# Designed miniproteins, single chains, continued (4), part 93

Each design is a single chain, and the fold is of that chain. pLDDT is the mean over its residues in the fold that is shown.

## One batch from the design tools (miniprotein)

Design m15230
Fold by ESMFold2-Fast:
Structure m15230 (fold): chain A 100 residues (1-100)
Amino acid sequence: MEEILEEIRKLLEEFIEELAKLGIPEEVLEEIRKLFEEALEYLRQGKIGEAADKIVEALLLADETARKELSEEQQKKVRELIDKLQDRLGELFDKLQEAL
């Protein structure tokens, strides 16, 4: 369980770093960090559904901000990052559910 939670945390941190490189504003990155911290706390409690809801909120915020603040090329890269993160998190959530 701890290893899966640590892998999820690293993926979320890497995602925020990549968003910062693409030009997502720091104020938005801080809101995304808060949502991810809440999600990780829910995962520690075994509340996978609540954790998923917080992650979805963060990803929607990232996509909406990209559409308003970034170029079309950068918007495409943000969508690709979101898709990759969702696929990887889905695999890890399935493993976490089996470990609970």
Scores: mean pLDDT 85

Design m15231
Fold by ESMFold2-Fast:
Structure m15231 (fold): chain A 93 residues (1-93)
Amino acid sequence: EIEKLLKEKATPELIEELRRQYRAITGRDPDETELKLILAAYLLHQEGKLSPRAATALAGYVTLKRFTDNPASQAAAEAAYRLALKELGLEEE
């Protein structure tokens, strides 16, 4: 399901707009992992399929990723990342 959404609706224009919004909010460019999660969440939201848990996990991951000098924040970011992958249907097999 999410693979189809990414192939059909992740246009270069949408990708660049999401990068621009991320830079405006965080002060830095998203890495490829953050960009993929944000794209998946945005597309699921547009389809009315984004769960509150997926949205919360992604927001937590993005927020905690900013605190690079804190090991507890890094561990929490990793946990939030794994939850976001699972809830967005992007979990590695």
Scores: mean pLDDT 70

Design m15232
Fold by ESMFold2-Fast:
Structure m15232 (fold): chain A 86 residues (1-86)
Amino acid sequence: SKEEEVQEVVEWYKENPEEFDALAARRLAALEAFVRETGNPLAQRLLDLVKQVIEAIKAGDVKKAVELLEEAEEVGKELGEELKAA
């Protein structure tokens, strides 16, 4: 389940905080660059959601992380379809 997957990520962060921070920083930087270049509202919403997912994982809030991640996945799909149509 997604809850089990998120719980595994929370445990991984607990054991590997520096690696998690490095991976998160790289992914956020790429998404921030895309937002800056395109001004796309879905990309901005995805960036905001991903930042919130990272904070929820760091807080150990599995339920909140799952809810935010599901929303981020939906926004990501919508963004992908827009980019394909452009």
Scores: mean pLDDT 85

Design m15233
Fold by ESMFold2-Fast:
Structure m15233 (fold): chain A 56 residues (1-56)
Amino acid sequence: ALDELAKDLGVSKKKVEEAIKKAMKTITDPAHLKLADLILNTKKSIEEILDSIKAE
């Protein structure tokens, strides 16, 4: 869950959600949008989310 992810990383859940949403708005590539959506739905670690988004 996002709560567990935020706790593990020492940040607020709201901060994690805002970062992901902002990144999704920046991504216009359909493959990256699908990946970001899947990451949100599968409760991936923020590290994986950031690495996936920063890759391109």
Scores: mean pLDDT 63

Design m15234
Fold by ESMFold2-Fast:
Structure m15234 (fold): chain A 90 residues (1-90)
Amino acid sequence: GLEKLKEAKKKLEEMIEILEKYKEGKIKPEEAQEKLDKIAKEMNGGSFKKLEDLTDEEIDNLIEALRGGVEVIEEKIKEIEEEEKKKLLE
């Protein structure tokens, strides 16, 4: 539903922020991993990929992919809200 899409968007935005802080050295690696694992567990019951195993380029690619995911979800939310508004407005 719409609520699930909004929740997913928020979680992706949180992951992007953590990954950017990790790249900039603004967050401890262990803290970044813990926060990302928590979000991954809440989203699909899994864990996040080990940050130590990722190159800077792979982290950049992941941030870009997550940003693309946010944009797709935002467009989907907008489409659903516009469709529901058209169906429910008198």
Scores: mean pLDDT 82

Design m15235
Fold by ESMFold2-Fast:
Structure m15235 (fold): chain A 107 residues (1-107)
Amino acid sequence: REELLRELSEKYQIPLSTVRELYEHVERLVRELELPVDPVLVLEEALHIYRLLEKSVSLETLKRAVEAALRELKAQGKPSYSENEIRRAIIRELQKVSPLAREIFGE
């Protein structure tokens, strides 16, 4: 766990404490929702988006967007989700609250 989180911290240039907090949030949600997704893949998509937004959104805003996205995926009731479906769900939630996300990821 720690080695992987450290590698993601270095890859995305995001503090390890932030990566760990986001991972714990994602892992808890995936477990609570019994969602058929790898929490590490969800974390990677969230970190990639966070990096692209140049941290223009707060960690708390990102965490709320990820939670809303995972709940929406749960509502769809699919047996599996692709990385692209996870990414699009997170982006859609961020576009509701971030002008930069709307500009960069426009529909």
Scores: mean pLDDT 82

Design m15236
Fold by ESMFold2-Fast:
Structure m15236 (fold): chain A 115 residues (1-115)
Amino acid sequence: MTPEDDAVYERQLARAREALPDAKGRGSATENGQRAEVLLRYDIERDELLYGGATVHASDELVAKALAQALKDLIDSMTEEERKRLKENASPELKALFDAGENNDAQAILDLIRR
């Protein structure tokens, strides 16, 4: 990573943290000079997954790895009641994404984000 890449990454990450100060899901991946970090918050009342992050030279595959970790971390932070409400109320797309995250399945996440 170059100093310029580091500066871009840190600015993106700072903005993501400011946008999602209450994020309970966090994932990161680094590979061959590529970096990705994902911050997640689930708004259970609105059935809305809010996300932010930072990437430098990251492939979709690396972002999917970071997102898988962030989703698993988010699920692990949930109470049993919150997980129950998620299973009952979340859209089919969000349920599929959370299932992939719970299994730390980066390939399933990659397939979901590629439509």
Scores: mean pLDDT 80

Design m15237
Fold by ESMFold2-Fast:
Formats: structure tokens, sequence, C-alpha cells
Structure m15237 (fold): chain A 60 residues (1-60)
């Protein structure tokens, strides 16, 4: 469950970051933040943040 949530968060974050004008270094730093999640709660919170960000972009 934790691994699955973390992988889903990374996958969606990569999708979100591909739409941004951030540098490759900043994109790697953002992904590293998700990879550094130590608990299921932290991973679920990050996944929710990424989902909301994608949903907001789709509503434009």
Amino acid sequence: SFEEVKEEAIKLAKELLSLSNLSEEDKEDALQTIKNAKTLEDAEELLEIVKISIENLKSL
C-alpha cells in the first residue's frame, strides 16, 4: 500500500512537472521530496496535493 501510493504520487508528479517550465534540477528536487516520504500518511498527503494540482490544470 505505501509503495503503491508512493509510486502513484511519483507517476502523477512526473505528469504535472512535464507541463511546467521548471528547470530539470527543480523537477528532480520535487520528485526527490516524494521519494523521501517515510510514512503512508506523508505519501497520501503528497498524492492528494498532486491530484488537486492536475485537476485544477484540467479545469482550465
Scores: mean pLDDT 76

Design m15238
Fold by ESMFold2-Fast:
Formats: sequence, C-alpha cells, structure tokens
Structure m15238 (fold): chain A 89 residues (1-89)
Amino acid sequence: EKQKKIEEALKRADEAAARTEAVMGRTVNLTPEQKLANLAVADSLRIIGDAVDEEIKAGRVDEELFEQANQRAIDLIKEYDEMAKEIEK
C-alpha cells in the first residue's frame, strides 16, 4: 500500500513538474524529492483555500473548520516528507 501511494504521488509530482516546464518554457531539473515537496505545498494551499471558501460560503468564520484544515495540511506535508525519506532509503 505505502509503495503504491509513493508511486501515485511521484506520478502526480512528475505531471506537475511537466506543466511547470511547459508554462516556463524551460526544463526544470528537479529531484523526485523536490517534486514531492512542491506537490505538498500545492496540495496544502488547496486544503487551506477550500476551508476559506467554506467560511465565505457560510458567511461566518469557522475556527474549528480552519484548524482542521490547517492540521490536515500539516499532516499532508508530513506524509509527503515520509514518502521522500522512503525513496532516499
């Protein structure tokens, strides 16, 4: 399971890097670990953004929802960091 999860994350990271190269018009020589780090940042911002959108839609600040989203983002970053460490082994 963990190996399959690492493979899926690397595939998404490779796809994200390819899109970045296309936009920038140049090759970005990133290691698999750097690609995963970039994906972790992007996914974390998406989770926080989704929580902010929910607060806007509700018309009120929901501190619990924001705290849960922030914790989820932290957990996701840790998950990607663990995947990077498994690749380095």
Scores: mean pLDDT 73

Design m15239
Fold by ESMFold2-Fast:
Structure m15239 (fold): chain A 94 residues (1-94)
Amino acid sequence: MEKALEALRKAIEGARAAKEGNYEKAQELFEEAIRLAEEAEPEYREVVLRAIRVAGKLIGAGEFEKAIEVLEKVKEAIEKGDLEKAREIVEEAE
């Protein structure tokens, strides 16, 4: 769980950097988030990687606030131990 939450925190920071126009910092933070997510336990790995991918697509579309919201909701669901809710949030955003 710790690596999954750390990955989501880095992805949120990356989405905020992108919103500020700092795409170089955003790219670095998303690359770090993906690395941390790959180190997470298998039960969290897929949903966290999918959340990061969805956020990246939203950022590419200029939907920065939606990207941040999706990542924060997934993080909250994982913190509560609700993996089913985390997957539902990602599926609705895809």
Scores: mean pLDDT 86

Design m15240
Fold by ESMFold2-Fast:
Structure m15240 (fold): chain A 80 residues (1-80)
Amino acid sequence: DPALRQAQADALIALAEVLLENAVSEEAKEYAQKAIEYARAGDLDKAREYIEKARKAIREAAAKKNQVPAAPLVPAPRIE
């Protein structure tokens, strides 16, 4: 179904844009941009693969001792 495929591509583009905004390393930004490009080209499998690579790169960057982990993809709690 082309409509479902288009909705999937749009969702992957939106997710990749969020990952791009949260990416602090060149590698993570490159993966997020490639995910957007593959999703727009209709290669959803590669788009998903690059989204996972971008997420992994962001998580690995957050694990560094000299990076502030308080602002990863998860927002800070409002109670504190």
Scores: mean pLDDT 74

Design m15241
Fold by ESMFold2-Fast:
Order: C-alpha cells, then sequence, then structure tokens
Structure m15241 (fold): chain A 106 residues (1-106)
C-alpha cells in the first residue's frame, strides 16, 4: 500500500503506469479507487491525468464512486485532465463499451 501510494505520487509516467497496473491487482476495489481519488488531488497534472484515466475504467464497470471522481476531474485546472474526464464520461453513455462489462460483471 505504501509502495503503491509512493509510485502514484511519481511524476514519471513509466512509474505511474506500473502503479496503475498494481492497483488493478488489488482485490479490494474500494481501496484501489480510494488511492486513485487521492492521486486526483496531487499537485502534478501528470499524476492527476493517470488517475483520471484509470478511474474511467472503474466507472465503465458501473462503480459510482469512480464515476463521481471522474466528474470532479472535469473541473481540473489542467485542460488535458478535463478533456480525458469529459471524453471518458461521454464514452460511458455509448454502447461501444458494454460488451466486455457484461462478460466481466462478476
Amino acid sequence: AEELAEKLESEDPEVQLEAVKETRNIPDRKKAIELLGKALTHPSPEVRLAAARNLTLYAAEGDKEAEDLVAKAMFDPDPRVRYVATVGLMLLGKDILPVDKKVLEM
């Protein structure tokens, strides 16, 4: 947990990608979303961008907390973070994503 939090605070995109993969291996979805929610408040826009991208995956799976966090990212000071959050929420409103979600629902 401490190691993953440290990696998510890294401004290195390679380290951020590694941390994202590690959060996906946490069986406790709530803990993973909580860590990503903290990353959304990080001073680095690169860290917030990575967190927003990963939260859209949980939101696509129907997680309401992840959806609410992505919605907050729409008001981020960095235009890239706002763009990713907006596009992510738009894609959740389209039928293009539900096939894999339906298979992986449980």
Scores: mean pLDDT 68

Design m15242
Fold by ESMFold2-Fast:
Structure m15242 (fold): chain A 74 residues (1-74)
Amino acid sequence: EEELLKKAAETFVEALRKIDPQGAEVAREVLEKDPTASREEIADAISEKTGISRETALKLVQEAIKLAREELWK
């Protein structure tokens, strides 16, 4: 369970990196400081640092989570 959660976070960042490399670095920094950060908190940080809209950042985060789940359950 704990190992799966750690791999999920790592897989999520890698999935996001394939979609938006700048957003992935922001998400990695957020999770490194607060591993319990919500999707909304990660999206807000990406929006502030990269200049994209919060709505767009949230969609990128949701897509990366979906890809990470598919990779983990392979």
Scores: mean pLDDT 77

Design m15243
Fold by ESMFold2-Fast:
Structure m15243 (fold): chain A 97 residues (1-97)
Amino acid sequence: SEKLEELKKRIEELAKKAEEAIKNKDYKKAAEYLKELAELFEELAELTPDPEEAELYRRGAEYARVLAEVAELKAEDEEKAEEYFREKSEEAREAKL
């Protein structure tokens, strides 16, 4: 099935993009790619006629959702750290006149 092959290729491409985003500590983009991966795995499960294979893809979707949640949590912590550093840098600059 051409549709199954296209979905598998899209999954491979998004997985690589998610890995690159994680390596670059771009957790917001990583979360976006992982959410898209979950959707594609669910679509692949629906189109797959073999029940065992479909179940593996559903598990893949659940795993991708968990990873997306972890990435979102890391993104929030890093943004708060960056904002705090920015505020302190501005205070120091003002104090030095």
Scores: mean pLDDT 80

Design m15244
Fold by ESMFold2-Fast:
Structure m15244 (fold): chain A 79 residues (1-79)
Amino acid sequence: MEIVREEEKFDLTADGKELEKLLREAAEKSGGRAVLEFKTKDGSLTAKATASAETGKASPVAIGAKTSGEVTLTTETEK
């Protein structure tokens, strides 16, 4: 069994609920696991969350207001 990993980086202005939706959609689309890392432009905040298509669960992201940052979205599918 091999893990196929795909990574995408992009700038986004989002709150925690928007990031949670993005993470869930990525996991569901990949049929595996997705990991999201969000870093604010000033480096003051880093949030990391995981979702799984198998369980339908996503970690909450503790960002209460729309914040500009860089998203690193990694999807992992077992082959």
Scores: mean pLDDT 75

Design m15245
Fold by ESMFold2-Fast:
Formats: structure tokens, C-alpha cells, sequence
Structure m15245 (fold): chain A 86 residues (1-86)
């Protein structure tokens, strides 16, 4: 495996783990449906970008897809943290 390809695969795997942790946290919390729907929308977008990143062969495009997935994971986690503080 090329070193660059290996690094991208590791980034995808770590982001998939982050999505799984966020989903587990969401399943274990009693949040209003409105908040739950907003978090799930961000998770769904992150998962779609990670799926696209796994299929992408161009490293530059793959990194951009991973960056978009990270953005949505961060947005989901921010919403979850804000909801848990309320």
C-alpha cells in the first residue's frame, strides 16, 4: 500500500469510528426529536462523504471528501454537546 493511500485509509477508518461513537451517544441520550433529527442529518451526510471517499481513487479528491465528512462529524458533535449542556 502506498504511504499516502495508507494515511487516507487510516483517516477514513478514524472518521468511521467517530461516526459510530456519535451514533452510540445519540442512542443513549434522551434528546428532543428536533435536535435528534438535526444531528442525524449531519451524521447521514458524513457517512455519504466517507462512502464516496472509500470509492475515490484520486488522493486529492479523496482528501476533500474526508474533509467534508470531518466537517459534518464536527457539526453533529457540536449539536450533541450543546444539547447535553441544556
Amino acid sequence: MDEEEFDLEVQIALNEIKVAITKLALERTDLPQEVRDKINEKIEKAEKYLDEARKETDPVKRQKLIDEANKYIDEANKLLEEALKA
Scores: mean pLDDT 84

Design m15246
Fold by ESMFold2-Fast:
Structure m15246 (fold): chain A 79 residues (1-79)
Amino acid sequence: IVVEIEFEGSDEEKDRGAVAAIRTFEELGLLKWAMPLSVDKLMLVFKGVSEEEAREAMKIAVKRLEELGYKVKEVRLIK
């Protein structure tokens, strides 16, 4: 499962948001690796989990990021 997160805000806020997202998914025990695609987009590759588990983890992570003050514009599941 691959997930793409797009952030809003300044470039510094987007970079900090990406770091916070990576840490959040590491804490959830789901992250296999992460790769920044651009300043506003982060790609996350999950360990062998179901699509439903991935979607639930994304909801939790987005909520935590918003609580920390980061703006998430979009989250996408990719093949």
Scores: mean pLDDT 77

Design m15247
Fold by ESMFold2-Fast:
Structure m15247 (fold): chain A 98 residues (1-98)
Amino acid sequence: AEEAKEYAKKAEEYAKKAEEAGEEEKAIKYAEEAVEYAEKAAEAAAKDPKAGFWGEAGAGVGATALGAGLASGDKAEGGKTAAKAAAKGAEAAAEAAA
Protein backbone atom coordinates (compact mmCIF):
# COMPACT_ATOMS: atom_id res chain seq x y z
CA ALA A 1 0.00 0.00 0.00
CA GLU A 2 1.03 3.64 -0.55
CA GLU A 3 1.37 4.40 3.18
CA ALA A 4 3.77 1.48 3.69
CA LYS A 5 5.91 2.72 0.76
CA GLU A 6 6.10 6.24 2.24
CA TYR A 7 7.29 4.92 5.62
CA ALA A 8 9.79 2.56 3.91
CA LYS A 9 11.23 5.55 2.00
CA LYS A 10 11.62 7.47 5.29
CA ALA A 11 13.35 4.46 6.88
CA GLU A 12 15.81 4.36 3.94
CA GLU A 13 16.50 8.12 4.20
CA TYR A 14 17.31 7.91 7.92
CA ALA A 15 19.42 4.75 7.48
CA LYS A 16 21.46 6.68 4.88
CA LYS A 17 21.81 9.65 7.25
CA ALA A 18 23.02 7.29 10.02
CA GLU A 19 25.70 5.89 7.68
CA GLU A 20 26.80 9.42 6.64
CA ALA A 21 26.91 10.74 10.23
CA GLY A 22 30.45 11.41 11.44
CA GLU A 23 29.42 11.50 15.12
CA GLU A 24 28.39 8.37 17.07
CA GLU A 25 25.51 10.18 18.81
CA LYS A 26 24.02 11.41 15.50
CA ALA A 27 24.46 7.98 13.88
CA ILE A 28 22.53 6.34 16.76
CA LYS A 29 19.75 8.98 16.61
CA TYR A 30 19.24 8.51 12.87
CA ALA A 31 19.37 4.71 13.26
CA GLU A 32 16.58 4.89 15.87
CA GLU A 33 14.46 7.02 13.49
CA ALA A 34 15.09 4.56 10.63
CA VAL A 35 13.89 1.63 12.79
CA GLU A 36 10.81 3.61 13.93
CA TYR A 37 9.78 4.34 10.33
CA ALA A 38 10.49 0.71 9.35
CA GLU A 39 8.12 -0.42 12.13
CA LYS A 40 5.43 1.96 10.81
CA ALA A 41 5.94 0.61 7.27
CA ALA A 42 5.65 -2.99 8.51
CA GLU A 43 2.49 -2.14 10.50
CA ALA A 44 0.89 -0.48 7.45
CA ALA A 45 1.87 -3.46 5.25
CA ALA A 46 0.51 -5.95 7.84
CA LYS A 47 -3.00 -4.56 7.18
CA ASP A 48 -2.69 -5.83 3.58
CA PRO A 49 -3.43 -9.61 3.29
CA LYS A 50 -0.55 -10.09 0.82
CA ALA A 51 2.10 -8.58 3.12
CA GLY A 52 0.83 -9.41 6.65
CA PHE A 53 3.45 -12.04 7.44
CA TRP A 54 6.40 -10.11 5.94
CA GLY A 55 5.37 -6.82 7.53
CA GLU A 56 5.26 -8.32 11.02
CA ALA A 57 8.59 -10.16 10.56
CA GLY A 58 10.34 -7.02 9.28
CA ALA A 59 9.40 -4.93 12.30
CA GLY A 60 10.65 -7.57 14.76
CA VAL A 61 14.02 -7.96 13.06
CA GLY A 62 14.68 -4.20 13.03
CA ALA A 63 13.92 -3.65 16.71
CA THR A 64 15.98 -6.68 17.84
CA ALA A 65 18.94 -5.71 15.63
CA LEU A 66 18.97 -2.15 17.03
CA GLY A 67 19.03 -3.44 20.62
CA ALA A 68 21.88 -5.85 19.84
CA GLY A 69 23.81 -3.18 17.92
CA LEU A 70 23.60 -0.63 20.73
CA ALA A 71 24.77 -3.28 23.25
CA SER A 72 27.91 -3.97 21.19
CA GLY A 73 31.31 -2.29 21.71
CA ASP A 74 30.76 -0.14 18.58
CA LYS A 75 27.33 1.43 19.08
CA ALA A 76 27.47 3.60 15.95
CA GLU A 77 28.41 0.69 13.65
CA GLY A 78 25.80 -1.56 15.29
CA GLY A 79 23.15 1.14 14.93
CA LYS A 80 23.98 1.73 11.26
CA THR A 81 23.77 -2.01 10.53
CA ALA A 82 20.41 -2.29 12.33
CA ALA A 83 19.05 0.74 10.41
CA LYS A 84 20.03 -0.81 7.04
CA ALA A 85 18.41 -4.14 7.98
CA ALA A 86 15.22 -2.37 9.12
CA ALA A 87 15.05 -0.25 5.94
CA LYS A 88 15.43 -3.34 3.71
CA GLY A 89 12.73 -5.15 5.69
CA ALA A 90 10.39 -2.16 5.33
CA GLU A 91 11.05 -1.99 1.56
CA ALA A 92 10.29 -5.72 1.14
CA ALA A 93 7.07 -5.37 3.19
CA ALA A 94 5.94 -2.35 1.14
CA GLU A 95 6.65 -4.16 -2.16
CA ALA A 96 4.71 -7.24 -0.96
CA ALA A 97 1.74 -4.96 -0.10
CA ALA A 98 1.78 -3.37 -3.58
Scores: mean pLDDT 67

Design m15248
Fold by ESMFold2-Fast:
Structure m15248 (fold): chain A 120 residues (1-120)
Amino acid sequence: SLAEEVKKLSDEQRKEAIDLAEKYARTVKGERAPVAAVAIFLTALRLMAEGKSKEEIEEEMKKTIDYIENVVDPEDALDFLAEQFGLDKETVEKLVEIFRAHRDDLRAALEAGLEFLESK
């Protein structure tokens, strides 16, 4: 699972994934921002675990933002993320709740989300 792959990341890889996720998640505004931030966060972690370059991760995060904001129906977003990242829907819902709770502190949301995901 993604949670197991994340546990294999070095502290430097975790930091880089969080730094990249913060860079792109902070550009998202409005009601979809928590869901988009979770999508960006999961994308950064997955691609880092797959050994993708920084440039490849950034390009995929840009595509993820566009997809969540302009393509996916709001009602389908949680199911989409669960299927794409091999996570339970309840896990994705909890991640979105964490990001909503920390809406004014994106770094805290990303770090809390990582700790939650690693606990699985």
Scores: mean pLDDT 82

Design m15249
Fold by ESMFold2-Fast:
Structure m15249 (fold): chain A 87 residues (1-87)
Amino acid sequence: LKELARWLRGSAEIYEKEGLLETAKYYRKAAEAIEKGDKEEALKYFKKGMEARIEEARKTLSGSKLASVEVGQEIQLIGVEVDIELG
């Protein structure tokens, strides 16, 4: 979880530099929720961040270089952490 939160913050910084401001915002909120131990809130904001990333990437022809591969992997990672704690 701590490593996931750190990764989400790093990804948010990259997305912010690429102009994906809404994506960066939600990824930071997801990281904060993970750090607080609120996995349901983290999953909620992470999903919003992914939706924002898809939306913002579609509007940008140059797209985020993280946009295509990480969508499924990121959902799987946070889903596994939620399942471990919630059953």
Scores: mean pLDDT 67

Design m15250
Fold by ESMFold2-Fast:
Structure m15250 (fold): chain A 111 residues (1-111)
Amino acid sequence: MKVEELVEKAREHIQRAREALAAGDLGTAWDHLVEALRYAVEVMKLDPELGRKLLDEVAQLGRELIDRARQEHRAPELTGRPDLSDDEAVELMREFLERTRKAVEEWLAAQ
């Protein structure tokens, strides 16, 4: 896939996540955010500057979504971990986003 196609897919998923979040559909918003993150990682492998910009947009939207999930007590549902407390599920969501970005930064540093 060309970098332009990956960028377009990342931006499409960011937009769909924003629309779902605005509609109160946190599950759909999280699914699109995760897909946007995957495409942003692939962009970063090809174009680190553009990939970091997309990852910054994903991180910002992720913070908004996670804060909403905490307020609505839905983080355990969104993580598929109803056994977790709200705080534990929120931390799991944050760690997922942060570790994914860190992994691609470390991968780039090793190239």
Scores: mean pLDDT 88

Design m15251
Fold by ESMFold2-Fast:
Structure m15251 (fold): chain A 99 residues (1-99)
Amino acid sequence: LKTEAANYAVAAGLHAVAAILDNEPPSEYLKKAHEAIVKAIRAIDNGDIETAKKYLEEARKIVDEGLASGKLTPQAAASLRAAIDNLEKAIELEKEYRK
């Protein structure tokens, strides 16, 4: 992707990495959220917007559950949420570009 969506996907990747570094050792919730975000990025790269949205919703739910249970640090949760927000913006930009 050569659009603004590519920049948001890169930012999402960086925020996901920051979450891993802020949550040592990595919890099961951190791993699941990261996997969902990676799947969402792949779906965006493939133009599969519906699949990307489903994975982002899954990632957000995992982050919320991890934070509520104390299995995810507030810093890790913030980084993961930032990654999800950036990917949601990438999806909206792709929709606008294809109008």
Scores: mean pLDDT 73

Design m15252
Fold by ESMFold2-Fast:
Structure m15252 (fold): chain A 100 residues (1-100)
Amino acid sequence: ASTATATATAQNGNKETRAEVPNATATSSDGSTATVTVTMTVKSAATGAVSTNTAEGAFGFGSAFAVGPAAEGTVTATATVTSSADSTTLTVGEVTITEL
């Protein structure tokens, strides 16, 4: 299995926070597509609370989002992309954080 990770941080003004990665890809070394699993984790530094969501995409393409609790302070979002194939090139799209 292959794994790639991207992380983003933002300041939250005590509202719920949505973190998402809209584009993740997995391509095997022979040019075939692989199943991609995307896990989005949002952690609040103020509360220590963690929200996680996992989504699986076929044909080497996936996206995921998670919504964290309302808390003032730093929010860290981590996207982890995993492929079932060992010889895989993984990309992780930009992780975005939006205050709701």
Scores: mean pLDDT 70

Design m15253
Fold by ESMFold2-Fast:
Structure m15253 (fold): chain A 65 residues (1-65)
Amino acid sequence: DRVKALEAGANYLRLQAEILRAKANELSGDVEKTAELMKQADELEGEADRYVKEREAIVQEEASR
């Protein structure tokens, strides 16, 4: 099921982003490492958003039948 696979993938990516943000918070004294972790977390959230949009597109396509 593509819809369920996209949802699971989005949830996984969001969980990984939260882990990276937690690590960044622990490393608040290291500006360079904190910035790198936050950038990676933002990229994972962006990827999760793309998965959600693809899922919504499939649902809308099915609704138009």
Scores: mean pLDDT 81

Design m15254
Fold by ESMFold2-Fast:
Structure m15254 (fold): chain A 100 residues (1-100)
Amino acid sequence: MDTPQSVLDFGDALHDLDDLATISSNLGRISKEAGDLANQAIVKANEFGVYLSQGDIEGAKEQIKKMEELAKKTEPIDPIVAEKINELIRAGKKVLEEVE
């Protein structure tokens, strides 16, 4: 069965945030605090995928809420990292629209 475009877009957004957190942090281009928050958002995004794979839509929605809290915490520290977390949240919400 073909993977839905929304799932591919979510994976692309997750890869973009992971690349930013891993490569930019290692090169000293983002603060340790911003990198730690981005990594927490990546963990929640992976948990979102696990809940979706189990058919737990409420568990998946809870992970989106946790990512929204992380984005709010990140905004005053690093608005670029916060925007990448928000891109991931938007992609995840699109996946939820298609499974509801």
Scores: mean pLDDT 81

Design m15255
Fold by ESMFold2-Fast:
Structure m15255 (fold): chain A 85 residues (1-85)
Amino acid sequence: SSEIYKALEEAAAKYPEEELEKKFKELDEEAQKVAKELDETKDYEKALDFTLEAFKKILEFLGLTEYIPKVEEQIKKLRKKIEEK
């Protein structure tokens, strides 16, 4: 898991701060909408789907698309754990 975070930090350092702030602000606004809907509906599946899509967008923006399958696998494992409770 630390491998993805290290790659994200190294890739982010190569981008202008203003460009990164703009992308993170867009993702934060979507996260706030999902958080509000989750609080109202308790739809954890939708929250996991948003988390996956947000990571995919970040990885695509940073040119780290090779890590997308690993993120998909982690979300799948988390979904299974929630279903088993």
Scores: mean pLDDT 73

Design m15256
Fold by ESMFold2-Fast:
Structure m15256 (fold): chain A 97 residues (1-97)
Amino acid sequence: MITIEFRVKVPPEFSKEEAEEKIQQLVNDLKRIAEELGLKIKDISVEFEGIENGAPVYRITITLEGPEEKIDEFIARFQEKAKELGMEVELVDRKVE
């Protein structure tokens, strides 16, 4: 199993409700990407970390089971999808368990 932590920043122009809607859309897209790659999602947690320069910041922690090569593809697709949705994403941690 691999646990991956991402820090996601939603643009400051969005309200809290709009930010939460975008994060939920991102999570739904992540579930689809994992399914397409044949990865099993063991857990997903989303935590509001605060506001940085007016922008809502969330921590998304995902625990995945599957081949490392597919997990690398998942990370790349996650980052691209977040960017397409206008969000900034940073890979904070990757832990092998």
Scores: mean pLDDT 83

Design m15257
Fold by ESMFold2-Fast:
Structure m15257 (fold): chain A 97 residues (1-97)
Amino acid sequence: MERIEERAREREPPLLELAAATPPEDLRPLALAGLLQAELAIELAELTGNEEYLERAERYLEEVRKLLPDLPPEEQERFEREIEELEERIRELKERL
């Protein structure tokens, strides 16, 4: 298991690199994956008190924002709302840490 985990760690490409290789019609699942990664990072920051996870979450949200222009307008509104909610949560955690 450790050897597989080490290889997986080396294979974490930035979300934008994956987007460049992904057809526009398939960008929605990639954007959703970015939001889920940001949520996980926020939860890790809450659990550990480590602000580095908040910086990681902000990076994922920035990458998702860059994908928004290529999504359908109805999906853009949904993702923008989710990003705003996560950004507010990050801000509240920064004030507590």
Scores: mean pLDDT 73

Design m15258
Fold by ESMFold2-Fast:
Structure m15258 (fold): chain A 100 residues (1-100)
Amino acid sequence: SANEKKVEEVVKEAVERVKKAKSVEEVMAVLDELTIELVKYLPPEEAAEFVSLVSGIQDAIEAGDLARALALLDELAAKFPFLRPFLELVREKLEELAAS
């Protein structure tokens, strides 16, 4: 329960930060900071899975592979449902930035 509250606090902060993001670089910075904070509260195997999926998303973004990035966001949301509100905003930001 104490770890669950800390995870909720970290996710709420990430949601506020991604809402303010104006570039792909800023979205990637929020993903990096979320990763650094969340791994403190996840079991080692779940932390490794989370880091792997976030790294894959960042690699896909850098490659300009939006379809791959969105597919990995869906996989991350399926594995970590508590991240869904954050990940939906990341999806919206990436789609908006790709359309411009």
Scores: mean pLDDT 85

Design m15259
Fold by ESMFold2-Fast:
Structure m15259 (fold): chain A 98 residues (1-98)
Amino acid sequence: DEKIAKIEELGKKHQEEIESLNGDKFEKLLKEYGGVSEEDIKKLKEAAKNHDVETVKELLKEFAERLKKQPDEKAKELAEIFEALIYQSELFKEELAK
């Protein structure tokens, strides 16, 4: 069953993407650019650890909007990365619904 195999593969990839958000790299970048508190970072890491995709997406959207307001080009690059992760999660959700 080709469809089931494809859905399982996409699910594994999506889970790996969420796990990457629990990494020290994202925590350090979020702290460096300000506008993100220790509590916000903890909430993101807990949501990612628990595979709470909707909460992760909401937090990433909020952080991306805050980062876009920074004058630093690195902050804008980080916002684009978060937006790309949100889009990837939405693509997986769309494919699962087919």
Scores: mean pLDDT 65

Design m15260
Fold by ESMFold2-Fast:
Structure m15260 (fold): chain A 92 residues (1-92)
Amino acid sequence: STLTPQTFASVADTLTELDLSNNKSLSSIAGYAFENLTKLQVLNLSGSSISEIPVFAFSGLTSLTTLDLSGNNITGPIPPGAFDGLTSLTTL
């Protein structure tokens, strides 16, 4: 499955934590997938089947302090632009 901007539209203004860990059906993330989650502080994507991180994947996550991508199958380089806008990030 693929995460897109429409996936979280109904909770964009209130969501502070999102745990998508150990989701083996999660294989891809679209650019701008989390664009409207401006209050999100914790995003756990660990232990999924993600193989690549596109540019602007985490754009708009201006409140994010913790991002966990461990235990995925990321085989290519992560572009620097994937982390653009993560101005509050302290833990990766």
Scores: mean pLDDT 74

Design m15261
Fold by ESMFold2-Fast:
Structure m15261 (fold): chain A 86 residues (1-86)
Amino acid sequence: GMAEVFIRLEYEKWKADIEAGKVLSDEEIEARVARTRAGAHRLLDFEAEVDGLSPEQVAARRAEIDALIDRYYQELKELREKNLSK
């Protein structure tokens, strides 16, 4: 859905920044994650209204979105640490 596409595009942008040698602080990464989460939740709420999702489907999608963001956040932190260790 739109939320997952948005999260993926933000993740790939941050990954490219880190791989290009940009030094991102924990504060900057956490701020980007917070903005991505807020945007993803807003998009999910919009999709839920447009697609007529059940409460169970909304709960499942929210859990998937939050888990996806948390996984990407962890991957970005690990990638930054590896690049700083070079």
Scores: mean pLDDT 79

